# Designed miniproteins, single chains, continued (4), part 67

Each design is a single chain, and the fold is of that chain. pLDDT is the mean over its residues in the fold that is shown.

## One batch from the design tools (miniprotein)

Design m14317
Fold by ESMFold2-Fast:
Parts: sequence; C-alpha cells; structure tokens
Structure m14317 (fold): chain A 101 residues (1-101)
Amino acid sequence: AAETRARLTARARELAKELGIPDDVFEKVLAAVERGDLSPIQEAILAGDEEVRKALVAVLRARNYVHAEETGRYSPEEIDQRTREMEADLDAAVAARKAAA
C-alpha cells in the first residue's frame, strides 16, 4: 500500500542519514529495490562500492521494521537477525556474480 511504502521510504531514509550515506546513492538503491531489479546494485557492490552496500542494507532493515510494526511479531533482536540473514544472502549473490564474471 502507499502508506506502507511511505513508511518504508521514511525509515530507510532516516537510517541512511544516520549512517552518513549520500542521498544520491540512497535514491539509486531505493529505485532499484522498488523495481525489483538488484542486478545494477550487486554490480556496484562487486566493483567495491561500500556505500551502495550500506544503502541496500538500510533499505532491507527498514523493510523489517515496517513488517514488525504491521504484524506486531518481531522483536528488535529478530529484526537485527533477519537483517543479518538478508545481508548474508546479498553477499552470497555478489560472490556468485563475481564467480560468473
């Protein structure tokens, strides 16, 4: 829903700002996530763009926060754990792309 998207965007933007991620990097990552196409983001991470990786992790963490707020089921510890699992999946996808290149 539009409200869920707005809350996710607001939370992700807040996290990105706290982490010192540049707005242009954050907007690029957010747009890729919204399109469902992470290929350019994975390529940027493979090229050594750590700020792109941090921006994607911030968006994933924001999704977990919004999901927790909507379902009432996740503790802060569970949000942290799910975010770490998503980060590990991302690192595995980047490693697979590197091996295929």
Scores: mean pLDDT 77

Design m14318
Fold by ESMFold2-Fast:
Structure m14318 (fold): chain A 80 residues (1-80)
Amino acid sequence: SRKEVEEYIKEVKKKTEEIVKANLPVEEKRKKMEEIKKEGEQKIKQLIDNNLATREDIDKLKKAVEESVEKLKEAIEKAE
C-alpha cells in the first residue's frame, strides 16, 4: 500500500540520520549502509513481485534508498 511505502521511506530516512550522527567506526557505518541497501532492494522486489505498489510508489522508494546510500557514502568518505 501507499501508506506502507511512505512509512518504509520514513524509517529509511530515520536510520540514515541515526547512522550519520552515530559515533561509530567507519567499518560499522559501512555495514549498516550495506544493510539499508540490501533491505531496500528486497522490499522493492517484494512489492514488484506481489503487485503491492504503484510504479510511482516504487520509484519514490528506489529514490529514497539511493539517496540514503549516497548520504552514508559521503559521511564515510569525509570520516576517512
Scores: mean pLDDT 83

Design m14319
Fold by ESMFold2-Fast:
Structure m14319 (fold): chain A 62 residues (1-62)
Amino acid sequence: SMAITDEEVQDALLLAQGAIMATQLNKTRYSDITEEEIYENSEVSDKRKEEILELSKKYPNL
């Protein structure tokens, strides 16, 4: 299969770190985070958002 770009890996890692921080604030787990938090910045392209969303959907129990 094809390799993932460094930028995409960094975005996924950043999302994971953000989810951990959210848990420390008021969420007990990643799955409690809504899509609205991911879509906080409307300037992000839809293609990029779908990849971020699929990760949170695939691994909501992380």
Scores: mean pLDDT 56

Design m14320
Fold by ESMFold2-Fast:
Order: structure tokens, then sequence, then C-alpha cells
Structure m14320 (fold): chain A 74 residues (1-74)
């Protein structure tokens, strides 16, 4: 595993934590900020990694976070 791949994995873990916090939040403004941060971290993981599996996980995370963000904004 390269340093960039290890860093991308750490970003994926952090992004997932933000998604979980967003789901647990009772405040809509807080949920929006948490989901936006999750998307940002997943996108950073995509930028750093060339590993197809890590990239696929980041892309799935972005789609999931975008879905929850859209639901909160409705």
Amino acid sequence: MSREDLEAEALLVAATAYLVLGKKSKNKDEQIKLYEEAIKLYREALRLSTDPQLRAEAERGIKEAEKYLEEVKK
C-alpha cells in the first residue's frame, strides 16, 4: 500500500464518520454541513488514490452522501 492509498483510506474512514454523524443529527443545518464535509472528503480520497477499489468506495460514498443531502434539503 502506498502512502497516498493509506491517506485515501483514512479520508474514506473520516468521510464515513461524517455521514454517520449527519444521520444522527436532529438539526437540518448541521446535517447539511456534515454531508457536505463527507462529500468533500470522499472527493479528496478519489484525487489521491489510483486504486480501483478505493476509488469505487469513494464514488459510492459520494452518491450516498449526495442522496442524503438532497433528502435533507427537500
Scores: mean pLDDT 84

Design m14321
Fold by ESMFold2-Fast:
Structure m14321 (fold): chain A 68 residues (1-68)
Amino acid sequence: GAADKAELLALALKDASDVGGAEAAKTAVLTAKKNGYTDDQIEEALKIAKDLGMSEEALEAAKEALSQ
């Protein structure tokens, strides 16, 4: 369901930020948009990623990418 998609994306965003920082998190959001994730799904994924410990810097970069 939509929640399962958001959780999967959240794990990918957290992993990307852990490996490549804010730029990797931004790229992951842009890739998710290209692959058909909705803005609502990405916003939910960012909330989950924050709970998983994604950095504030990476969260801000991801939010900027979402606004594009």
Scores: mean pLDDT 83

Design m14322
Fold by ESMFold2-Fast:
Structure m14322 (fold): chain A 79 residues (1-79)
Amino acid sequence: SNAAKQKADEVAKKARELAEEIRKFGGPEDLYKSAEGTAKALEKAKNDSPEVMENRAKAGEDIVEGLKKILEEYKKKQE
């Protein structure tokens, strides 16, 4: 459905934005690769069924939130 595709696109964009923030900050390469990989997985999921897109969008949203917390902890340790 259009809604599932829009949600997958939204989460993919958030993951891309997070990857760019990690790169600009000079954060760990593994953290960058995790964010980029999440974006790529969601971009690929747009070619799958609506159910698969919804499930991957939910999983991707949780991953992005976890990666954001890791980035914030990393920033604190650099201060």
Scores: mean pLDDT 82

Design m14323
Fold by ESMFold2-Fast:
Structure m14323 (fold): chain A 72 residues (1-72)
Amino acid sequence: MLTVEELVELMEKALEGDEEAKRKLLELDEQLALELLKQIPDEEKRERLTKAFIDLHIDEGIELIKKAVSKF
């Protein structure tokens, strides 16, 4: 099962530009990932990584919308 430490490592790698780490993050259950992010004891790191996780999913959503709009 994914641990808080494993999630933090994936987030840091994704922020460094690791495309494989980004794909793995997007494949995670968003609710489970957000619950694990809440368990990060450092408040600054928790806020930064939570925002990055949300931003990653927003970017994916925007790309899906762009593809849909291109069909009109």
Scores: mean pLDDT 76

Design m14324
Fold by ESMFold2-Fast:
Structure m14324 (fold): chain A 110 residues (1-110)
Amino acid sequence: KKLEEYKKKAEEIISSDAPLEVKVLGLAKLIAEILGVEDKLEPIVDAAHEGNVEKAIEILKEILKENGFEETIPILDEVYEALKNNDKEKAIELAKELIEELLKKKEEQS
């Protein structure tokens, strides 16, 4: 049950008391795992470690676009807004929706 496992991981990341950059990095790693592009994570890790969360999100959007997941970018933007506002409940709901769309799109490509 990959969908349920990824949803649980997203909830664990967002429900933590970690700083915004740690949550964004955790979600970026999860998304990269779903897409099979963990080898492209280093620029996102670097941006997050520098506290440049906005740059980390922009790099993640570029990866989504390059891998045919451009349609999921609006949901990612909503997740990021909810995270910035410390709205854990909304961020969890939107992140689960993002994971569902990513896995659905990946199955269509397979």
Scores: mean pLDDT 84

Design m14325
Fold by ESMFold2-Fast:
Formats: sequence, C-alpha cells, structure tokens
Structure m14325 (fold): chain A 61 residues (1-61)
Amino acid sequence: MPVNVIATGSASTEQDAIQLATQRALDKADRLGLRPVARVVTVTQDGDTWIASVALRAVPR
C-alpha cells in the first residue's frame, strides 16, 4: 500500500525551504526502503521565513 512520508523545512527563501523539506522527505523514504511516486508541496511564509511541507506518496521498493 502507498504511504505518505512527510517532512518540513524552513529557510529565508521559498526555494531553499522546498529544497530542505524535499531532501528530508527523500532521506526518510530511503531509510524506510520506499520509492517516491508523487510529491505534494505546501509553502507558507511567516515574516522573513519560508516554511515548506513536503508529502511524498511512496511505495515499497
């Protein structure tokens, strides 16, 4: 069954926040022996900080 692997990241730029959250989610999926098949990204700005939440839909390898 597919599972969702969720990670967050914060940075001073939107792109850096997305990159950090994506890398964390991919590392988590890899440790669990999962292969990502889809990605959903949500980004929120709080003052000078961008917060990205990445949900990877993943399946066992």
Scores: mean pLDDT 82

Design m14326
Fold by ESMFold2-Fast:
Structure m14326 (fold): chain A 97 residues (1-97)
Amino acid sequence: EAEKYLELGKEYLKKGNYEEAKEHYLKAIGILQDKDIYDVRLGEIYLELGKLYFKQGNYEKAKEAYELALELYKHHNDKEGIERVEKELEKLEKATP
């Protein structure tokens, strides 16, 4: 169920339908958080939500989403997930004044 909303969100993001992508990501987050606020799948969803905000030029919300993804990956000791988020945060830093 949550995975379906994540995949739909990614499809809308590829099409440039940012509001629809965001709605689907937020739905996936709600489903997973209702079960376990530390669900490992939340890391991927917050990372994708951060990328969406970055594409929209909303750097503050992008940073917030990336930091949430980073906390989740650190909680699970997921080194690959941590590296993925850190690379996106580096891109964000270079894009902000």
Scores: mean pLDDT 84

Design m14327
Fold by ESMFold2-Fast:
Structure m14327 (fold): chain A 89 residues (1-89)
Amino acid sequence: SAEALREEVRRFYADARAELDALRAQFADNPSLQAEIDAVRATLERQVAEIERLIEEGRLLEAEITFGSMETYFAAFRVAMRNELKRLA
């Protein structure tokens, strides 16, 4: 349902935002990396707004596809961040 999708998106974004905030704080001495983390947050915020728009328009299938893209994007961010952490060690 639309309500279930909204709740999943809200929960996913809340968890992702908490993870991004923790990483941003961990890299307080790296303003370049903080700027990239901020760009990831901005991308997720735009994706949440797009999903909400699609739900309001009754385009639930496209909203689900867009949510899947958001999950894939954040998973790719996690992989990239792990790789960057290895380079900084």
Scores: mean pLDDT 89

Design m14328
Fold by ESMFold2-Fast:
Structure m14328 (fold): chain A 90 residues (1-90)
Amino acid sequence: SVKEEVEKLVKETIEKMKDASEEEQIELIRELLTEIYELAEKNGLSSKETLELVAEALEKIAEYAESQGKEVTAEVAREFLELAKEKLES
């Protein structure tokens, strides 16, 4: 399913983040979001379904960054998450 493919992308992103600087981690977050949007478009998902997948991915990335003391990465992930949540509530 699309959700399972997004979960794989999140795990792969977290593995890449382990050896990355905070600047590189932020770029990895942007790449992850791009891949999720492309995957959602390819599978004909609605904007709401896409935003729900984005929110779930960003929550997991933020939790990982927070667990590793990566404050800047965590803040960026939380900011993207809040934007996704605001669009879902619209």
Scores: mean pLDDT 86

Design m14329
Fold by ESMFold2-Fast:
Structure m14329 (fold): chain A 56 residues (1-56)
Amino acid sequence: SSQERQRRISILQTRIAVLRGEASFYKRYFPERYEEIKEEIQREIDELNREIERLS
């Protein structure tokens, strides 16, 4: 259903927001760690965005 689909999209968007927050935290406070994990975080965000596109 459209309502269930919207709920799933909202969950995925929340996960993306958490990952972006994590990236921002490391970029500010642990820049060397940020350089190590930024590509992994971006890959996870890209995967979540692909799932949103499949649901849309």
Scores: mean pLDDT 89

Design m14330
Fold by ESMFold2-Fast:
Structure m14330 (fold): chain A 73 residues (1-73)
Amino acid sequence: MEEVKKAVEEVLALVKAGDYEKAREFAESQNDLARMAGLTAAAQALLEQKDIELAREFYDEAVEVAKRIVEKY
């Protein structure tokens, strides 16, 4: 959906700018699917940059959101 694409783009832009707290806050303001997608994309970008600790934090957050999405079905 358009909202998911926009959320991913915004989160990635904030992560690339080094605004990790704003990236998390923005993701938290989104619906669960967009939040999960944004956080997962951020984790992958951080892994590519060799920022392993931050990548783990974003990935763990995305996994918790994914669990909530699955439980709703």
Scores: mean pLDDT 78

Design m14331
Fold by ESMFold2-Fast:
Structure m14331 (fold): chain A 62 residues (1-62)
Amino acid sequence: MTLQEAFDEALKLIEELEKTNPEKAKRYVEELQKIVDDYNAGKITREEALERIKKIIEEMKK
């Protein structure tokens, strides 16, 4: 899974979650944005960014 593929999957799951729990969806959007910002700023590696996004995906699937 590429970083872009993980990001796209997370966004799709957030959009579905927004239909049932918009507050929780908003929190995941904020977390996802923070991961992207940290990665683009060089604060975390690509591997760290991918791991964090995968954890968000796993949490949303539960």
Scores: mean pLDDT 83

Design m14332
Fold by ESMFold2-Fast:
Structure m14332 (fold): chain A 82 residues (1-82)
Amino acid sequence: MNRVRVRLLRREGDYFLGESDKFGLIRVHGEAEVGTEFEIETDSMFSELDFKGAPIVPGAVGDLINRDTGELLGEAKVLSVR
């Protein structure tokens, strides 16, 4: 599986705009601070990562979503947070 690094750029309402190193800009729904960087492991391309408002900490599991369709693509576990 590929490691994907995500950095939270800014808060937009109840979501963050995140930047991934492999898939570009993504929407993130979780509890964290702007500037948080975290790693997940996935082979699925996604545009939304949904922790359902839960804290983004090591071991947290988020849903991988295609934002345009709302399709659930899988789940990813947070490996590390900086």
Scores: mean pLDDT 84

Design m14333
Fold by ESMFold2-Fast:
Structure m14333 (fold): chain A 102 residues (1-102)
Amino acid sequence: MTLDEALEKIREAIVKANPAQKEAADRFVERLRQLVAAGAEVIEVYEKDIDGKKAYVIKLRFTVDGREGELEIIVDEDGNIEVKATGLTPEDLARLAARAAA
């Protein structure tokens, strides 16, 4: 699937699970778009099944000071979000978050 398709499905899953989280879902999706605009490479976007439930996976690669790092974002159909960071320091993540918010 495309990044835009995955982001829309993620937004819908979060909002369907908890309509009160609409603003948080919209903000989460926008931050992911901002990370890509800021130079994150989209490595993989796919669906997988976890215990009979659909999950949406987005893997992003970053280059910070010549080092590669990855974010793996997993959102299931119940709106549960897991984010795994590899090769990125807390300072790297803070810099990326600040850049995405600007």
Scores: mean pLDDT 77

Design m14334
Fold by ESMFold2-Fast:
Structure m14334 (fold): chain A 86 residues (1-86)
Amino acid sequence: MEEEIVRRMLENAVGNIYKMKEAGVSKEEIEKRWDEVLADMAPFLSPEELERLRTLLRRAIDLVYSGKSKEETVEELLELWKELQE
Protein backbone atom coordinates (compact mmCIF):
# COMPACT_ATOMS: atom_id res chain seq x y z
CA MET A 1 0.00 0.00 0.00
CA GLU A 2 1.75 3.13 -1.30
CA GLU A 3 0.11 5.55 1.17
CA GLU A 4 1.27 3.43 4.15
CA ILE A 5 4.85 3.40 2.83
CA VAL A 6 4.78 7.17 2.21
CA ARG A 7 3.32 7.80 5.69
CA ARG A 8 6.17 5.81 7.30
CA MET A 9 8.75 7.71 5.22
CA LEU A 10 7.21 11.06 6.20
CA GLU A 11 7.04 10.06 9.90
CA ASN A 12 10.75 9.14 9.81
CA ALA A 13 11.73 12.33 7.94
CA VAL A 14 9.65 14.60 10.22
CA GLY A 15 10.96 12.78 13.32
CA ASN A 16 14.55 13.35 12.20
CA ILE A 17 13.89 17.04 11.47
CA TYR A 18 12.37 17.46 14.96
CA LYS A 19 15.38 15.74 16.57
CA MET A 20 17.73 18.09 14.70
CA LYS A 21 15.67 21.17 15.66
CA GLU A 22 15.64 20.12 19.35
CA ALA A 23 19.43 19.62 19.12
CA GLY A 24 19.79 23.26 17.98
CA VAL A 25 20.44 22.64 14.28
CA SER A 26 19.39 25.61 12.11
CA LYS A 27 16.70 25.46 9.42
CA GLU A 28 19.39 26.32 6.85
CA GLU A 29 21.63 23.41 7.93
CA ILE A 30 18.73 20.92 7.72
CA GLU A 31 17.83 22.24 4.24
CA LYS A 32 21.47 21.82 3.15
CA ARG A 33 21.61 18.25 4.48
CA TRP A 34 18.40 17.29 2.64
CA ASP A 35 19.64 18.93 -0.59
CA GLU A 36 22.69 16.63 -0.38
CA VAL A 37 20.43 13.57 0.15
CA LEU A 38 18.24 14.59 -2.81
CA ALA A 39 21.32 15.05 -5.02
CA ASP A 40 22.42 11.48 -4.15
CA MET A 41 18.91 10.20 -5.01
CA ALA A 42 18.54 12.19 -8.27
CA PRO A 43 20.00 9.46 -10.59
CA PHE A 44 17.37 6.98 -9.29
CA LEU A 45 14.29 9.21 -9.58
CA SER A 46 12.48 10.91 -12.46
CA PRO A 47 12.66 14.75 -12.48
CA GLU A 48 8.96 14.75 -11.49
CA GLU A 49 9.51 12.39 -8.51
CA LEU A 50 12.57 14.40 -7.42
CA GLU A 51 10.59 17.67 -7.51
CA ARG A 52 7.72 16.14 -5.49
CA LEU A 53 10.17 14.86 -2.88
CA ARG A 54 11.95 18.24 -2.71
CA THR A 55 8.58 20.01 -2.29
CA LEU A 56 7.56 17.64 0.52
CA LEU A 57 10.89 18.01 2.38
CA ARG A 58 10.91 21.82 2.10
CA ARG A 59 7.33 21.91 3.41
CA ALA A 60 8.24 19.53 6.27
CA ILE A 61 11.11 21.80 7.37
CA ASP A 62 8.89 24.91 7.15
CA LEU A 63 6.10 23.30 9.21
CA VAL A 64 8.50 22.00 11.90
CA TYR A 65 10.16 25.42 12.28
CA SER A 66 6.73 27.16 12.37
CA GLY A 67 5.89 25.20 15.57
CA LYS A 68 3.58 22.53 14.15
CA SER A 69 3.47 19.18 16.00
CA LYS A 70 4.94 16.03 14.46
CA GLU A 71 1.43 14.64 13.91
CA GLU A 72 0.13 17.85 12.27
CA THR A 73 3.22 18.02 10.03
CA VAL A 74 2.87 14.39 8.87
CA GLU A 75 -0.87 14.82 8.09
CA GLU A 76 -0.32 18.07 6.15
CA LEU A 77 2.54 16.47 4.18
CA LEU A 78 0.45 13.38 3.40
CA GLU A 79 -2.32 15.65 2.03
CA LEU A 80 0.25 17.57 -0.05
CA TRP A 81 1.68 14.27 -1.37
CA LYS A 82 -1.82 13.17 -2.47
CA GLU A 83 -2.33 16.51 -4.28
CA LEU A 84 1.05 16.18 -6.03
CA GLN A 85 -0.02 12.72 -7.39
CA GLU A 86 -2.80 14.44 -9.37
Scores: mean pLDDT 78

Design m14335
Fold by ESMFold2-Fast:
Structure m14335 (fold): chain A 114 residues (1-114)
Amino acid sequence: SDSEAISLALKFAASDPALRGHGRELYELAKAILDNDVEGVKQAVERLLDAGVPVEVIARIADYLVQQNKLDLARAIFEVLAERYPDELRKVLPTLSPQARKLAEEVLKEYEAK
């Protein structure tokens, strides 16, 4: 389990320069993903955002999870982004895969209806 979490965290760290130096937060995120821990994913994402990781980079992690058919975890990430940075999430929608974009748009509409 720990070796798989480390492997996934290293994969994320290698995907974008903005994730370098966030090894602890990426490890916690990877562990939560492997454990299917929705709340853990939200907490790890909030810590990455607080550390200054851009919304675009976090949205790409959610897109990766959509491609892995981990829709509940991807939705949890988009919910954090829609609550904290709705305008930034809207700006990155064109960069997402069609399935991830659709999910992010659904989450944004739910947030705007509140």
Scores: mean pLDDT 88

Design m14336
Fold by ESMFold2-Fast:
Structure m14336 (fold): chain A 67 residues (1-67)
Amino acid sequence: MEEEKRAEALAEQAGQAKVAGLLGNEELFEEVKRRAEADPELRKQFERGLRLADEALEEEERRRKAA
């Protein structure tokens, strides 16, 4: 149960770190990535967070293009 909470928190951090990296804060992205590489389960959550961030950015882009 505590491991599930840590995995969910890492997924959220991964999404935020990706956005921060795009804004020039590569240190935060690199730190979260290193933590995910140490644990296969955390790596899965890291990838989930990146995917959710990509979907959110794509939706925002579509809204900006809609007249």
Scores: mean pLDDT 69

Design m14337
Fold by ESMFold2-Fast:
Structure m14337 (fold): chain A 107 residues (1-107)
Amino acid sequence: SEVREAIEELIKVAKEVAKYLSPEVQKKLEELLKEIEELLAKAEEAIAAGDKETAIAYLKKLLDLLDEIYELVEENKDKIPEDLYKKFVEALQKAKEAILDEIAKLE
């Protein structure tokens, strides 16, 4: 799945970003990443079941969580190496594009 591959890459990059953040911000980021993994699994289960409406609902919740992660990282961008921040933004954009494409395919 393009959605799974893009989300897994985002999680990988976000974990590298976490190394530059305070323990409190790291914990918030880790909690958001866990919620993303749980929602992705629920979306995939709904897709496999042919439940398009439920799948779209979970995919939209994933987009909301991606926005929360973006805001958290953006607020702390001064602590993150510029090249790593750029990789994070690129991975996040690819994840959003994959989710929006999947929503469009589900109708």
Scores: mean pLDDT 90

Design m14338
Fold by ESMFold2-Fast:
Structure m14338 (fold): chain A 60 residues (1-60)
Amino acid sequence: VEAARAAGETAAANARASGSAEYARWVADQLRRVGAENPEVAEVAEAHAAEMERIAEEFE
């Protein structure tokens, strides 16, 4: 769970630095896939996926 949280924070920083809505949405899809495969981190993964979608909307 802690590793998933740290990975999500790193992904958010990279998405913001990229300035790419497409990249942010791609990361969101990957996070949701990880949550589907690992139920114990599903809630954390979904929260980070939602943050990625929000970052993507900021670029539009």
Scores: mean pLDDT 74

Design m14339
Fold by ESMFold2-Fast:
Structure m14339 (fold): chain A 90 residues (1-90)
Amino acid sequence: GPSTEEIARLIGLVLRVIGLELDLLKNPSVERAQELGRTAIEAVKLALKLGYKDIAKQVLKIMKDVLKEVKDPEVQAILKKTIAEIEALL
């Protein structure tokens, strides 16, 4: 099974995804969207490696929920690319 260190790292990445989601919704920017995207993909890859497909699916849901709330076309484009990359991993 996964090590305590790997589980702790996954929890940390998921919490960071949630924090970056809230930051992006409060103050949308291309840089924040890119950071959210990178962190979400890292969290999904680690979740899948450790066998937590349901956590990977929850990260995808967060990304889709953010996309619905964001109005900036450049930020939407980054989120759409990230969602497509995550869906390809599932």
Scores: mean pLDDT 91

Design m14340
Fold by ESMFold2-Fast:
Structure m14340 (fold): chain A 70 residues (1-70)
Amino acid sequence: METVAAPESADPEVQEEIKEILRKAQKEVENAPLDEKHKIYAKAGEEIARLLREAERRGLAELRPAEPPP
């Protein structure tokens, strides 16, 4: 079995999102043929890279969630 190590960031939310992406990829990989395995993992890797970049931005700059209008 392939074990992917998730990088640890100061933000616990980023870690949870990385875990969710990996879980989704693992589930898709189990149902997908071997050829699509590498593609699913590549996509997951790109999503993780994007999350890490956003986490770095959040660490340097303050980001606030959007609130729905009343």
Scores: mean pLDDT 66

Design m14341
Fold by ESMFold2-Fast:
Structure m14341 (fold): chain A 89 residues (1-89)
Amino acid sequence: AEELKKEAEEAIKKGDFKKAIELAKELVKKGKYEEAAELAKETALAAIKAGDEEAAIEAAGVAVKALEKLGDEEKLAETIKELSEAYKE
């Protein structure tokens, strides 16, 4: 699980957003919703900055799904706000 986070961080660094999204989905399958949400949010923000709209939407969806499973409504709202703000820049 921690290894998946490290592999995903390297994928983001290389611009391989598809790989990072798949690793975030694996964290969701393993019930690691907090880690999945953080990784997916980071991937979405990086994809927005890179102009990869498809990857940004997919990663944002994974982050929302993970936060819904956590039941953390405040963090869900904060994450949506962060993603919206990044998309406007």
Scores: mean pLDDT 82

Design m14342
Fold by ESMFold2-Fast:
Structure m14342 (fold): chain A 79 residues (1-79)
Amino acid sequence: MSQAVSKGAQAVANVLLEAGVSNDDVSRASGAVAQTLRDHADSPPSQLQQALQQALSPYVSDDVAQQAAQAGVDAFQQT
């Protein structure tokens, strides 16, 4: 569980860094992502992706949030 959350948050962080988000905002967003992954660990992938997109919306555009959320879901579920 904790390792899956960590990998999901790291996958999101990598997408945000590639999109040019600052290290400070990536750190804050990663914290929000980790909490969202814990709260939605038993949720269907579609609901988890929507929750991650909502958690990321304050930091990035909708397009980047969608890409980061998908990467986070994929990493979380493959662990």
Scores: mean pLDDT 81

Design m14343
Fold by ESMFold2-Fast:
Structure m14343 (fold): chain A 94 residues (1-94)
Amino acid sequence: IKEKLEEVKKLVEEIKKLAEEAGDEETALIADSILEGLKKVLENPNISKESLIDVLKSAIEGLEEIIEKSKNEKVKKLAEEALKIAKETLEKLE
């Protein structure tokens, strides 16, 4: 699970960078919110299963919003890849 969360984090960091370069402040803010949640999980060895599920659900919601609203094809592809990993990770926890 940690390795999958780190993979999602890397993809979302790239989304944030591309959004900032394009001046897409909304996408950058959504990406930043996802990163804050993932960082809390990755830095806390005692995080509960419920907190991990909540962070993954929030990440999934944010990624779906980025896919819907972004006009940048690279951002959409990165968000789709991150969404797939996040959903697969959530399924293993449920």
Scores: mean pLDDT 82

Design m14344
Fold by ESMFold2-Fast:
Structure m14344 (fold): chain A 91 residues (1-91)
Amino acid sequence: GGTIRYIESLLRDLGFDEETIERVKKLLEEMFNSDPETRKKLLEEFYKLVLDEIDRLLKEGRISPKQAEFYRKLVEEFYETWLKIIEKEEK
């Protein structure tokens, strides 16, 4: 609940369109309701989708290089944190 809402807010602030935000929300909702193997695949799909969109916004001049760097680090930290959680649940 709270995590998805927080991510949604961050993506809106960065300038993601509502269609992309809705796709991210659905991926995260599916991830949190899936088995560990499926969660890992959905986490990777989330990671790629968000990074690709950050790169697109940067190329279009809609965000600064400093904003792109900050949000890439935030996405990487989210990915690494959830990957560790999923891997612990597989044991």
Scores: mean pLDDT 83

Design m14345
Fold by ESMFold2-Fast:
Structure m14345 (fold): chain A 89 residues (1-89)
Amino acid sequence: MAEFEAKLEEALAAELAQLEELLADQPELLERARALARRLAAATLAYYRAEPGSAEQAALAAEIRRLQAELAELLNEALRAQGLPPLEV
């Protein structure tokens, strides 16, 4: 678990750095994106701490999907405001 927590912190730091570069001219969207990224990291950690196959783990999986969708929508809104195409999958 501790190793996974360290990797999540490292991944979060890298993601926050990328968001800073992408949204440098949009500080309000940057703060919202950072908040969503942090919530996503926390939900991911809670998911792996939950008992496998539990209702709690299923609820956390749904929350993670919702947070991922919200972050993608926010980033696509920022890209649209700049006249750029949506994020490629």
Scores: mean pLDDT 78

Design m14346
Fold by ESMFold2-Fast:
Structure m14346 (fold): chain A 87 residues (1-87)
Amino acid sequence: SAVDELVEEAIELLEELAEKEKDPERKKALQNAIKLLRELRDQKDVESIVEFLQTLSHELREHGEKYNDEEALEAAERLEEIARKLR
């Protein structure tokens, strides 16, 4: 389904971000986010997926702006785009 494809795109983006992450705590947070997205996808709760992606996008944007992390800013924009396509 289009929902499954968009959620998989978000998961793949977060997996790439987690692999590049040097901070163990932030890496674990990204891995936990991936696990939650898989669980929400299995429940077919599109509304909760959208809310979670919006929250994660906001958190990544705040981090990217605070630390001048362009990868976090780009990831935030892509997650927001995925959330918009799911609505």
Scores: mean pLDDT 87

Design m14347
Fold by ESMFold2-Fast:
Formats: C-alpha cells, sequence, structure tokens
Structure m14347 (fold): chain A 87 residues (1-87)
C-alpha cells in the first residue's frame, strides 16, 4: 500500500539522518512531504490540514529545544502513522 511505502521511506530518512547524510530539519521535511503526498492521493484534505498543523508543532518544539533530534523524528513518525491509519 502507499502507507506501507511511506513508512519504509520514513525509516530510510531516519537511517540517513543517523548516518549524517541529512540534518534533522531536512529529515522532518522529507517525512512531512511523503506523508502529505499519501494524504493528497487518498483525497483526505481534512487529515492533510490536521497533519500540517501537528507537524508544524513538532518542528516548533524542536526549534525551541523542547525535543531532541531523535524525539522530534519519533513524534513525526508516530504522527504520520496515526494519520495514515485514518486515511
Amino acid sequence: SLAERARALMARIRAAYRAGELSVEAALDQMEMITGIVLVEAGRMDLLEEFARRSREILERYRAGELSPEEALDEMERLADEVLARA
């Protein structure tokens, strides 16, 4: 499924971050983009709006120093899994 492919791509993004190939913000951006594409393809504009708001909150908390890089990636992955399961 598209959701399974998105989850596999998110795992690869996280691995690339851990290998030093991506910054945390670049990794979060790629995870947001992949999830957004799946929600658009599913025609779930309601979930896209919720996802965009909640992903922005994760990025803002990371920038405020409230989340470590790994915590921000964990929260984004959990958020993506939640909205993709509802799509």
Scores: mean pLDDT 87

Design m14348
Fold by ESMFold2-Fast:
Structure m14348 (fold): chain A 100 residues (1-100)
Amino acid sequence: SPALEEVRRLLQRDQPLEALATLKEASDNESFKKAVDNLLEALRSKDPEKLRKALDELIEVTPEELRELVAEILRALAEKVEDEEVQKLLLEAADRLLAQ
């Protein structure tokens, strides 16, 4: 998909938020799109409880073929956030996506 190539290019340009938004737009999976929206809102809110819930939902609904790409996006997001607790939650979620 040209959209998945664009997601990879955005990650190479260190633009993980744009990569996540592009991946959402490219998906036909409504549950995945909603989980991405919830993650974006949680990141804006700076509420760790909202972020934990959004990440847990994302892990449950992410299609198997997208797990590795979503994990890369979460790791790239972790590098850009200043809050150490938020960084840790993003990295733990990336690891959980790759665990199975």
Scores: mean pLDDT 87

Design m14349
Fold by ESMFold2-Fast:
Structure m14349 (fold): chain A 68 residues (1-68)
Amino acid sequence: LAGSLRVAGRAGEIVEAAFERVLKEGKLSEAARARYAAGAHPGEIVNDASDAGDGALLAAIEAAAAEL
């Protein structure tokens, strides 16, 4: 589970679960929360954050994923 957050298969499932934990903890940025409310998939939001260099969101997702 150490490594890239931009992966497929079971690693994608871990990223999705980590996203739900970050959402529950209220650690999503306003932009990420707005995209989720608009129906964007968690994996898409995480990939967009990676492309945009949103290090704070990526760090929160990685920390949550490490608990899984």
Scores: mean pLDDT 70

Design m14350
Fold by ESMFold2-Fast:
Structure m14350 (fold): chain A 97 residues (1-97)
Amino acid sequence: MISEEVRELLNKAAQAVHEGKLEEARKYLEEANALDPEEVLKWLKEILEKIEKEKEELEKAKAEGVEYPEMDAEELELKAKLEKFIELIKEEYEKLK
């Protein structure tokens, strides 16, 4: 388990991304990295794996989703959101290498 303090900062970063506040998310990730860079790296790896799996599931749902045209718009929005989050995560991960 990551420390509670680091986890709280990472949760704030995730919330900021959800709200479209990428600069605020970046600041929380920098604060978490200053406290425990190894725990941040572990979290970034875990979240990347989960996001990649979610993208794969979205691609599969879209292949079957001729029956759910309303879902196409939501899937596109979710994909754009996930791509921005992945970009932010990759930037922070590269800083820790």
Scores: mean pLDDT 65

Design m14351
Fold by ESMFold2-Fast:
Parts: structure tokens; C-alpha cells; sequence
Structure m14351 (fold): chain A 65 residues (1-65)
């Protein structure tokens, strides 16, 4: 259930556990067959220190899968 994974990511995000939220987001996107370009975008945002933006972008992609 994609919605359950999204809810778990949002819970981690709301707890300030941004690294764990990011890791779960990337794992979920890979399992669901998201394009490599999406994963690469998320990793670039995270490397730039935009962890919250990276997670929210990933959630937006997951909602469309």
C-alpha cells in the first residue's frame, strides 16, 4: 500500500527525522520502479542540504505511482 509508506515518511518528517524519511523515500521509489532521474534529483537536493524538499518531492512522485 503506497499510502501506508507515504504516511510513514510523513511521520518521520514531522518528527524531524529527515535522514530516515529520505532513506525510506528513496527505498520506496526504487521498489515501485520510479525513473532513475527522480532518484538522481532527490540525491542532488539532499547533497545541497535540501532534505525537506527532497522528501516532499519524493512523496509527490510516490502519490502518482
Amino acid sequence: DIQRVIDEIRDLFNQGRLGEALDLTIEALKRLGAPQSVIDTIKRLAKAGLLGTAVLYGINVLEKL
Scores: mean pLDDT 88

